Designed miniproteins, single chains, continued (4). Designs and how they scored, part 18

Each design is a single chain, and the fold is of that chain. pLDDT is the mean over its residues in the fold that is shown.

## One batch from the design tools (miniprotein)

Design m12640
Fold by ESMFold2-Fast:
Structure m12640 (fold): chain A 65 residues (1-65)
Amino acid sequence: MDEEFRRRAEELNKEALEELKAAEEAGLPLPELNRLIGRILRKIGDLIQEELEARRAAAARAAAL
């Protein structure tokens, strides 16, 4: 599970850096750049939340033993 999370986090980081660099090179207006950043942050937040939920569920199951 941690390996999967790490892989997804690395993929998101690479995609985010690539998109931000492309946007900067293309001269994207600040409002559009801010929307892109907002989308990236939302994806990161969702990934972190999913991992935390999975870890809490695993801990709860272990405690039931």
Scores: mean pLDDT 78

Design m12641
Fold by ESMFold2-Fast:
Structure m12641 (fold): chain A 81 residues (1-81)
Amino acid sequence: AEEIIERIRELAEEIKRIGREIMELGDIPTGIGFILQAIGIEFELELLLKQEEIDEEKLRELLEEAERLLEEAKKKLEELK
């Protein structure tokens, strides 16, 4: 569980970093969109961690969502280079 939690946090930070780079390349709305989505993932993670019993299935779903979002952000960044 701890490794998955740490990975989700790392992915959210990377998505925010890429969103900022997208903004710097001139696509401000898209960059902001990725940053807000990453913040949403962080918020969902904190809500899951506040529960008395950690829902490992939801935690894995959140990891998959974060990984998918990172791939999407990376593709958009590459298109702007």
Scores: mean pLDDT 85

Design m12642
Fold by ESMFold2-Fast:
Structure m12642 (fold): chain A 100 residues (1-100)
Amino acid sequence: MENLEKGIKYLKEGKVDEAIKWFEKAIEEDPNNAEAYFNLGVAYLDRGEYEKAIEYFEKAIKLDPKNAKAYRALGFVYEHFLNDKEKAEEYRKKADELEK
């Protein structure tokens, strides 16, 4: 997972635009890579682009409905940035169900 690993390293360095390029390369190599879409969501969260982050987390879930991390990330966004506690609780419940 070299492209994903490079993207994650750039995110940790605060180089969000570089991270996005590496995650986009991972998707170009494998358009069904749910982990790459999840990490794009994380990168857009770091940029404060919450609508794009939600879109990519939703794409990750469509490709991998067992992706508990994507459900937790959606719950976090709805709770802390959109102040939608009902949606946040729904997504957290789904993540907890998948992590049993």
Scores: mean pLDDT 84

Design m12643
Fold by ESMFold2-Fast:
Formats: C-alpha cells, sequence, structure tokens
Structure m12643 (fold): chain A 66 residues (1-66)
C-alpha cells in the first residue's frame, strides 16, 4: 500500500539522517582540530550530500518497483 511505501521511505530517511549526523560530527572535529580547512570541510559536505541524494533516489526507485 502507499502507506507502507511511505513508512519504508521514512525509515530510510531516518537511517540516512543518522549517518549524515555522524559524518558531520566527524568533519566538525577534523575542522576544529585543524586537520582540514573550511574550504575542504564545505567540499566534503557537498560531496557527501550528493552521494546521499543519489543513494536515496535509487532507494525510491527500487521501492516503487514493489
Amino acid sequence: SMEEVQQRLDEIRREMLEEALKFIDKLKNEYKNGKITREQYLKKLSEFDKKMNERYKKAVEEIKKL
């Protein structure tokens, strides 16, 4: 059902959000400790966002096939 599809998408979104928060925390620590520059920090965030968006798009396509 559409409700079950929505619940599965919500679950995937929650899991991806948790992963993103852990990634961001790690990058913040690297930035605060001087291991990366602000430019590198923003670039890594942008690259991660693009990767996560592509992964979500693929997950939505697979769920729609069910």
Scores: mean pLDDT 83

Design m12644
Fold by ESMFold2-Fast:
Formats: sequence, C-alpha cells, structure tokens
Structure m12644 (fold): chain A 59 residues (1-59)
Amino acid sequence: MKEKEEERFLEEARRALQAAPSVDAAIATGVRYVKAAPNDELRQKIAELTAEEVARLAA
C-alpha cells in the first residue's frame, strides 16, 4: 500500500476514535479499523490510539 494511503487511513481511524461518544464505541471503532488495516504496523498504531482514547474517556 502507498504511504499516503496509509497516512490517510490512520487519520480516518484517529478522527473516528475521537468522535466516539463512549468507551464501548471507541473499542468497537478501534477493532473495526484494526481488522481493516492492511499491515501489522498500522494495526499496532491503531491499537495504541484506541488504548489512548479509551484511557482518556475512562478518566
């Protein structure tokens, strides 16, 4: 996959996670993007973003 497409995918995932209204919604969104990710590097980055957003919402 081209680097620009990977960056766009990551930005979409981040925006969707920030728009999540609850911890459950953030987890569901994160899982969906991790499953759709084309490589392990993006999967790991999205998992980290999901964990950060869950921590923020839970605080």
Scores: mean pLDDT 80

Design m12645
Fold by ESMFold2-Fast:
Structure m12645 (fold): chain A 68 residues (1-68)
Amino acid sequence: NEEILEKIKKKLEELGKEEVSVEELIKILKEVGLSQEEIDLIEELLKKIGEKVSVELALKIIEFVLKS
């Protein structure tokens, strides 16, 4: 869990963006090896916020799902 979260953080930092699209974030989650069930839940939560989300908020949502 923690190791996967660190990989996600690193990939988001490498993008150098303050905001990320839901589509772009889902690609990163698939690359890092999150389960389809976890990805689907994160996507559903992100879509309630909008098409773009801050990297900080995206990380908080991902951490919440992975620690649930």
Scores: mean pLDDT 79

Design m12646
Fold by ESMFold2-Fast:
Structure m12646 (fold): chain A 68 residues (1-68)
Amino acid sequence: SLEEELRKEIEAMRELAAKEKDPEVKEILTQTAEEVERLLKEGRLEEARRVLDQGKREYIKRRSALAA
């Protein structure tokens, strides 16, 4: 289900955040996980998915900037 996928993604983001050294990347991962969990608890599954997708894009963007 979408709910189970979102819960798995929240856990994955929290694990990445715990290992992350860059403070901006850590904040992106942590804030995204918290917002997705909040929306999930409110039953706003489609919004949670959109926030997750946006957070993933910001994560990739920041990582690409750090690698350049």
Scores: mean pLDDT 85

Design m12647
Fold by ESMFold2-Fast:
Structure m12647 (fold): chain A 99 residues (1-99)
Amino acid sequence: MKTLKAALEAARKAAEHARAGDFLGAEISASMAVIAASVVVRYEKETAPEVAKLAEEVAREAAEAADHAAAGDAEGAVREAEEAARKAEEAIRIAEEEE
């Protein structure tokens, strides 16, 4: 749960930095979301496979957000970071229902 919330916060910060034109901040925050989501995949793959699957998608979208930020594409960075945040929110909801 705590690591999923960290992934969500990092993805949201990536979108915020990208909207502000802070491409370095967006890339760093998106990279943090990738790391947090990857930790969830590693630890939850056997215990919560649906959560792990969503976390894999969060890591992929956050990596795309970082690539767009590195390229100076604010629109692409925001889109991918918001998609990562949306999937992280879904993963948290499922994890809370399964407790």
Scores: mean pLDDT 86

Design m12648
Fold by ESMFold2-Fast:
Parts: sequence; C-alpha cells; structure tokens
Structure m12648 (fold): chain A 75 residues (1-75)
Amino acid sequence: MEEEIERLAREAEERARALAEKVGASEEEIEEVGRLAREAARAYAEGDEERARELNEEAMELLKKALEEGLAKAA
C-alpha cells in the first residue's frame, strides 16, 4: 500500500514538474508545483479528497501565475 501510494505520488510530481517547465516556470516554481502535486496524490490515495483538491487548486494557481508572468514578460 505505502509503496503504491509513493509511486503514484512520484508520478504525479514528475508530470506536474514537466508541465510547469513547459509553461516557463522558474526552477523554484517547478519544484513547488511538483511538491503540491505529490502531496495531492498522496492525500487522495489516503482518502482525504478535500485536502487533495485544495493542493491541486494551489498547484493550478501557481501554474496559471507562471504562465501569466511569462506572457507579461513577452509582451
């Protein structure tokens, strides 16, 4: 059980980090988005759906902010 949760959390982290990198997020933002995704996956696996949702929303807000900042700098 724990190993499976850890695997899912790691996969979520890797996917989130890759997405953050693609939108031009900073290294710090990439790390934070990955951490939030990992914690969200772990919370969801443990049955804490509310916490998982909050963490996913936080990660999405960070991604949107990084994208908006990237677009603003390009303009």
Scores: mean pLDDT 79

Design m12649
Fold by ESMFold2-Fast:
Structure m12649 (fold): chain A 110 residues (1-110)
Amino acid sequence: MKEELELKTLFYVGMLLTAVRNGDFETAEYYAKKIEELLKIDPSRSISYVALARLYIAKGDYEKAAEYAEKAIEINPSSARAWKVLAEAYEKLGDYEKAEQYRQKADQLS
């Protein structure tokens, strides 16, 4: 059961990020909903929050993107991807000092 939940999470995250990259927001939101359903069962999956943060960056909702990235970091502070998306969100919000600090943190971890 735990392994099945992990495989489903990785699949849905991969599909969401692919859809975001292709600008297919209908497909991206479908997989985001699937990820949110899995998070109700296991809210400790950092990678799911990173994927949701990436979706909100693409949609232009930088405040929600920062919120999801911060949740990912609370769960896994060693996630270079989470720090990178947080840096991008703060850059888009105009907080260039925090964006640079978070980018440097991502680079240290990658």
Scores: mean pLDDT 87

Design m12650
Fold by ESMFold2-Fast:
Structure m12650 (fold): chain A 75 residues (1-75)
Amino acid sequence: SHFEEGLRLFEQGKLEEAVEKFEEAIRENPNYAEALYYLGLVYEKLGEHVNALNAYKEALDLDPNFEKARELFAK
């Protein structure tokens, strides 16, 4: 899936390519809170803090799966 491709690219440090894949995942499912959360993490790595904050806020607005993602974020 686009989300899984985004995760692999993120782990490889291919940050701009990871953004593209997470954006594709969100385009296909606009309620994909986990993809929005990882998009936020990628923007943080790119130094795009405003874009990161916006992605995190959208993820926080959407999710039962937020509890799992929040354990990663709390670090």
Scores: mean pLDDT 77

Design m12651
Fold by ESMFold2-Fast:
Structure m12651 (fold): chain A 77 residues (1-77)
Amino acid sequence: SANEYFEKAVELAKKAIEYAQQGKIDEARKYLHEAIDYLNKALKLVQEGEEFDEELYKEAISLIRKAEQAIVQAATQ
């Protein structure tokens, strides 16, 4: 379901943040790319007419944004 893919995006974005905070940039980027892939899969199902949890969607977007920022900050140390 769309919500299962949003939940996976949240999980992977959190892992990206953790790896970025450890300075593990390549691992952080890998998890960020996987999070974005699951987000896109969820959005495709939403476009095809699946109902979704708006708060879960907003959490996924917020965490992906935080992961992107964490990777940029870690890479510029």
Scores: mean pLDDT 88

Design m12652
Fold by ESMFold2-Fast:
Structure m12652 (fold): chain A 65 residues (1-65)
Amino acid sequence: AAARAAGGGAAAHALGTGEAHEYGDKAFQWGQSGDAARAAEYGAKAAEAGTGLAHEAGLSVFRNG
């Protein structure tokens, strides 16, 4: 699925630079503080606000924490 929507992924990033990126960043910050529940919550909000790019970022943060 990743390769199929490469162009869409880049466009999704640009479109979500405001809301999706902000929520993704908050999810990362909560993950860094060790609050996995909060990180997951903001990851979900990023997915709702964006096009799923932030969802992938949230998953990466969750696994890295």
Scores: mean pLDDT 59

Design m12653
Fold by ESMFold2-Fast:
Structure m12653 (fold): chain A 81 residues (1-81)
Amino acid sequence: NIEEIKKLLEELIEKLEKGEISEEEALRTLDKIQSLINSDPSLSEDEKQVLLTLLDAAKTLIEKGKLEEAIRILKEMLEGL
């Protein structure tokens, strides 16, 4: 469900900006978003590929502690939905 993906992205962005989420929790949220993207029948294969590429980039940036850059990528994902 696109609306569930949007909600999770919005909540994750807010928590990251406020410093209210651990790396482990952020990565778990991204794994949930990945599962929702992969299982959503309303998304085209091209849309899934773009979203999953951005998601992978955001995961890598979070693991590297580049939270400002990760937030930018997550906002880009949200705008593309």
Scores: mean pLDDT 86

Design m12654
Fold by ESMFold2-Fast:
Structure m12654 (fold): chain A 57 residues (1-57)
Amino acid sequence: APLSPAQLELARLRANLEEELRRLEEAFLRVGFDKELARRIAEAILETELYVLSRAL
């Protein structure tokens, strides 16, 4: 079934966000953050962004 315009935009934003978070996690590792801390920061950013996106529905 076709997605609504809002669902399509949410999917696009989520895909872009996931790519950006991969780059941010890599950058955190370069700065010297351990893998657990880098992951927790990335997860916190993802949860915050998903919360913001949920308001657009």
Scores: mean pLDDT 76

Design m12655
Fold by ESMFold2-Fast:
Structure m12655 (fold): chain A 84 residues (1-84)
Amino acid sequence: MISFEPLPPEVWERVRRLFEEARKAVEAGDHETALRYLDEIADLLVPEARKGNLQAAVLLLQVATERAIYRSSGELVVLEPPEP
């Protein structure tokens, strides 16, 4: 069984708050601010994913997918991050 190590608590809490702020920006119609929060999430997660953290890698894929959907369709959906 591959060991699923969670993000450090301080990183997880920051990422969770950024996803919440991104969702609020989407609800307000401020897609530019939401995309900025997604960029901040990616910046926090890249170093952790490079250390082999699977939760960080999954969350990075989620952010990349949400950005790709927006670029393709103009629709921005920001979901709550999956918990371990």
Scores: mean pLDDT 76

Design m12656
Fold by ESMFold2-Fast:
Structure m12656 (fold): chain A 70 residues (1-70)
Amino acid sequence: LEEAEAHFREAVEAKAAGDLAAAKAHLTAAYDLLLANAEELAKQAGVSPEYLRAAVEAARAADLAYLDAA
């Protein structure tokens, strides 16, 4: 989880610096870590793993689309 949070922070910093390739790489790494830990995160949040995976994938798609529009 903390590693995913670090990747999200690095993605924000990379985007601010204009490095969209680095921003996308860090964003992908962060979402991959969330998906890898989906069952544990779903248990902590009190939701189904299926719901959490769907939510994470939707968020990833939205963030990547936002970067592509920049």
Scores: mean pLDDT 80

Design m12657
Fold by ESMFold2-Fast:
Structure m12657 (fold): chain A 75 residues (1-75)
Amino acid sequence: MEELRRELIDEKVAEVEKKYGPEQAEEFRRMMEAAYRAILNERKARGLPEPSEEQVREIIDRIYEAALALLEMEK
């Protein structure tokens, strides 16, 4: 699961790097990884099970949309 998370984040970060450059891509990676950790910690605090592969993809997609909106708002 951690490998899947990294692969999905890497794909999204590569898209950001292509459009905004490597410095913005690295900031974007930090935002996505922090958001994902926060969501996992919240799920664990609520007693929810480990996310499935499909749920991981859904979580990453939601984080991507939110992080991209924040990045675009700041610049």
Scores: mean pLDDT 79

Design m12658
Fold by ESMFold2-Fast:
Structure m12658 (fold): chain A 116 residues (1-116)
Amino acid sequence: AARAALRAELRAIGSRVGARAEREGRGEAVGAAVGMISAAAEEEGVVLPEEKVWEYAERLAEAVRAAFERGDAAAMDALAEGIRRAVAYYKAGDPAAADAALEAGIAAARATIAAK
């Protein structure tokens, strides 16, 4: 089924990105971000290229780490929404709007963390 093929592809991409992050000493933060990206991509029914998953995970890593370390649900929600919107815009063929949505989610999460 198309859904099973999508899940397998996303898992393969996430595994390769995670392995790269571990080799570079960034496995924990990038791994969590990859998980969030993969969940959003599965929900939207789209496969992001490996390099785009790496790019997004690298940009998210610090904010994801900070939100998890603080148990900040509002920051996690802001990141999840930003990722979901970014994936949706990427699927629609608007990479500029996807990048802007990701940055907005990261900024919202950082603002939430900084307020505490």
Scores: mean pLDDT 82

Design m12660
Fold by ESMFold2-Fast:
Structure m12660 (fold): chain A 104 residues (1-104)
Amino acid sequence: LEELAERVREIGRKVGLEEQGELIAEAILSMKLSDIELGLAEAMARLAGWVLGLDEEGQTLVEAALLIREVYKKYELVTKAIKAVIAGDYKKALELLAEAVLEA
């Protein structure tokens, strides 16, 4: 979780959404998930990266989105965030994921 949270923070700084990146990172670090749930999210993000041609940053945001989906159950916001990642709009993806964790 610490590595995923740090990668999300780095993406937030890179796109000018440092506050949103921090909110998502704190949410990820607070998650109480099993190793199986964490491994499935990572595997699904890697598969999505391979199928959809996502770079490492896109895969990171999909992994974060899948974990947020599992914990916060904000399915519509998470779906919109994943669509934004596929479109290469990482700024919009971070805004939507931050909204999902704030509306917990």
Scores: mean pLDDT 82

Design m12661
Fold by ESMFold2-Fast:
Structure m12661 (fold): chain A 104 residues (1-104)
Amino acid sequence: MKSIEEIKRELERAKYAAEVLKQELDENPDDKSLIDQLFEIARRLYELGKELKKHGFDELAKEAYQLAIEVARYALSHVSPDDPRYEELQKLLEEAEKALKEIE
């Protein structure tokens, strides 16, 4: 397991990367590669949240899941329901929301 300091740095990096990509997507709304990058950030945050919960860091796990949900929702807002990316993002969003609800 990573140190708490390393995990906090990963959360801050993911948050910054998501904000930069959101801005770029706002300027280039048809750039599907930016949506793919946002999906990867959301997925990594979800996985990080699972690791954190497993080790008893519930507050950081909650933060990671909340950020994953936010990033996935933003990406979904830029994807047509007919795009294969929509189903993948929707599934990730549902998994992250369920995981967040299960934190005590």
Scores: mean pLDDT 83

Design m12662
Fold by ESMFold2-Fast:
Structure m12662 (fold): chain A 95 residues (1-95)
Amino acid sequence: SEVEQKKAELEELFGKGRQALLEGKYEEAVEYFKKALPLAEELKNADVFTFLGEAYFELGKYEEALEYYKKALELDPNNERARSLLKEVEEKLKK
């Protein structure tokens, strides 16, 4: 089905992004997660937003990381990973 095809495509892109993160290829991880965003929004997958935020955090792009952690929590307010990482990035942005 079309929904099954979209889920498979999301899983492939998300998997490639996660592999890039594990390998320290943060710019490549951002690229894969950004490609996954339209599918993640349609399928209401908060994890893609959380991992995109993590890739930006590793690049020192804390404002972008904050944006995507907030978007993850809009989709899933109970996402423990996103809540923890949001607090961490807020500490990085404190003067």
Scores: mean pLDDT 88

Design m12663
Fold by ESMFold2-Fast:
Structure m12663 (fold): chain A 55 residues (1-55)
Amino acid sequence: SSKMESLKEMIDELKSSESLSQVITVLEWMIKENEDDPEIKEFLEKELKELKAEA
């Protein structure tokens, strides 16, 4: 799978096993680590926005 597919699977697993605050923290860290990749950053920012809307 692509890197983005792997990230999506990891995020979905985190959402099922971790608290919302923990998942938000992980996503914010991943955004910082992938700031040089605009496509991945945009994907992660969308996931974070949706997660924050649920909190």
Scores: mean pLDDT 79

Design m12665
Fold by ESMFold2-Fast:
Structure m12665 (fold): chain A 65 residues (1-65)
Amino acid sequence: SEIEKDLTLGMARIAAWVYGGKDVEIKDDTLYVYIDLEDEEKRKQLIETMEKLAKSAGLKLKVYK
């Protein structure tokens, strides 16, 4: 539903802000995450957080630099 996608997008935006990601968007069935982080541990934590969010919302995850 649209409300579930909006809530997921909001949570993804907060996670990106906390960990220093660039941007996030949802298109169709996919959560797109744009990450340009030098810190490998922060990148890993952000990706793991996004994977959990995508899975809970029934979305595919794609990660770009």
Scores: mean pLDDT 80

Design m12666
Fold by ESMFold2-Fast:
Structure m12666 (fold): chain A 92 residues (1-92)
Amino acid sequence: SAEEERMRRLIARIDAAIAQARALLAQYGDQLSPDLRAQLENDIAVAEAIRAELEEKLRRGEPVSPVEWAAASIVLAGLEFTIELAKKEVAK
């Protein structure tokens, strides 16, 4: 149960970051530099892929290895970083 709760929490954080990134693209995409827009779109795609893998493991009751946890955490951190760069650019 503790591992399942931790998994659900990570998926929820990834979902929130994806939603924020998509909202930024929808509202401010034309104000972002082409490189930053492309980076944000790529980071969303990578985050959606890892989110789908984690959801499937949760559905099947399969454990997530420490390496998989680290990989998912790095992907989330990367997306959150790109979101902050985008927010900084549109605030100018």
Scores: mean pLDDT 88

Design m12667
Fold by ESMFold2-Fast:
Structure m12667 (fold): chain A 69 residues (1-69)
Amino acid sequence: SLDELLAELREMMRKDGVPEEEIERIVEAIRAGDLETAERLVTRLYVQGKISKEAAELAGRAMRLREEE
């Protein structure tokens, strides 16, 4: 489910040291279907080396699932 993917994404981003405020911004953007904002925020963190490839891929899966609903 989307909620399960978002819970895993939160845990991965916390392990990567992402501030809780940034995690919530991304999660809320995905929940709201604001996938352009979510993609921009995730890409920024990945390019800056602030999240793992696994976290970026999980975010992509969550965004895709939200788009398909």
Scores: mean pLDDT 86

Design m12668
Fold by ESMFold2-Fast:
Structure m12668 (fold): chain A 89 residues (1-89)
Amino acid sequence: MEKIEEAERKAEEAIRLAKEALKTATGKGLHLAIAAAIRAAGALFLAKLAKEYIEKGDYEKGEKLAEEALEDAERAVELAKEAIKLAKE
C-alpha cells in the first residue's frame, strides 16, 4: 500500500537524520533529534500494524493506521531537519 511504503521511507529518513544530528546537537537541537527518533519509531510501528490489519482484511483499520503512520513520519522528518539545522549552528 502506497501510504505505508511512504511512511516507512520517511520514518527511515527521519531516523538517519536524527542520528546525524545527535552526533553534535546540544540543548534544543538534542531534544528535537530525540523527538524525531521517537516519532519515527512510532511511525514504523504503526506502518507495520497497518500492514497486519490489511493482510487480515481489515482495510478500514489498516487505512487509518497507515494515515497516522504517514503523518507521524512526515512530522519526524521535519523535526530531524530542524535538529540538523540547529546542530550546525
Scores: mean pLDDT 84

Design m12669
Fold by ESMFold2-Fast:
Structure m12669 (fold): chain A 103 residues (1-103)
Amino acid sequence: RRPVDEEEAKRRSKAVNKILEELEALKGLSLEERLKSPYPVAAILAAYELYRQGKIDLDEALALFRERAPLLEPEVLELLLHLFREAGAPPELIAVIEEALNA
């Protein structure tokens, strides 16, 4: 509820735009198709959603997060970390994003 600095808001907007570009490129594709796509953000989001639906196990989601998170820019990792924390994602998935951000 505190006002966000304009610079912070602009950094977050750039990260969001990068995520949206990947998601728009894959619009109309199934979650399983997005999971196997070359787009790392879209694949990570698809893995989490499939895990939430009980379609894949935590181990499978962790494997994909470990494969794809190191490919992301820091501002994108920061945004994903915030989103997954808000969503109440498993701490194991959150830890993978944190490790990639600190690498």
Scores: mean pLDDT 78

Design m12670
Fold by ESMFold2-Fast:
Structure m12670 (fold): chain A 100 residues (1-100)
Amino acid sequence: SVTMSPSVLTAPVGSPVTLTATLSTPQDHVDWLFQKPGQPPVVLITDATVRAPGVSSRIVGSGSGTTYTLTLTSLQASDAGTYYAQDGQGVMGQGTTLTV
């Protein structure tokens, strides 16, 4: 399973925030996805650390084994939405909803 923390997060523009995904089994592959309301999800990070094309360097993926982290180093209003971690078997966490 994939458990995400926190479930809901509110932070001001310019602040750093960290989202955590905890896996029930160790893995080498975790992707991070971002979804705005009414839009399909888009990939932000693949293989824990690799940014998708066009993704800001403010968005940093890290982690290994059972603990994976997505850090937004300086929030912008456009970062508001729901973030998902997906493991290598296609299992998704419940999501973290970010308000900025």
Scores: mean pLDDT 82

Design m12671
Fold by ESMFold2-Fast:
Structure m12671 (fold): chain A 71 residues (1-71)
Amino acid sequence: SKALADAYVASGKLHFELGRYEEALEYYRKALELDPDNVEALRLLAEVYRRLGRYEEAERYEAKARALEAA
């Protein structure tokens, strides 16, 4: 469900704003389980990985988001 995926993205953003990066990751991953090509969730997941200093993971998710927007 897109509505449920969007709700998970919104919840992840709230946790991210509170500095709860692990919780934000979990919500964004749940959004991607429901909508694997959700560009917003992919970019937000990449941003969380950058905040955690995990730049290789961040680049992988950012690359997937760019590929989907180019299609």
Scores: mean pLDDT 86

Design m12673
Fold by ESMFold2-Fast:
Structure m12673 (fold): chain A 68 residues (1-68)
Amino acid sequence: IEEEVEKARKGLENLKKLYPDLPEEVVKELEEMIEKAKSLDREEAERLLQEFENLAVRAYLEAADRKA
């Protein structure tokens, strides 16, 4: 699960680089999801990381749309 957590962290850093104007609330929520996943059991952590990816994709699409 550590590999999945690191992948999520790197994904968030890349998202912040591409869209530095992301809402602070969204960035905080994504960061909190990563931290929470570290303290959950494997199955719950995997489910949370799936939700993290869904939120990150939504944030990415909304940021791209706003820049257009």
Scores: mean pLDDT 74

Design m12674
Fold by ESMFold2-Fast:
Structure m12674 (fold): chain A 70 residues (1-70)
Amino acid sequence: AAFNLGNALFALGRYDEAAEAYRRAIELDPSFTNAWNGLGIALTELGRLDEAKKVAEEGRQAAERLGIPD
């Protein structure tokens, strides 16, 4: 639900709200790589590049801990 909400908000250009929805999806399932990708892209669209870089690093670390290939 949260990931689908993030996608809908992103499609509407509501990148700040989309980022919040993707963060909630990650909270529910940190192995959900699509939610990490969505958050990073939303932050990039907002021009929050430092936050996007941090999210990419955190997502990689979460995937590594869970054994998910990039």
Scores: mean pLDDT 78

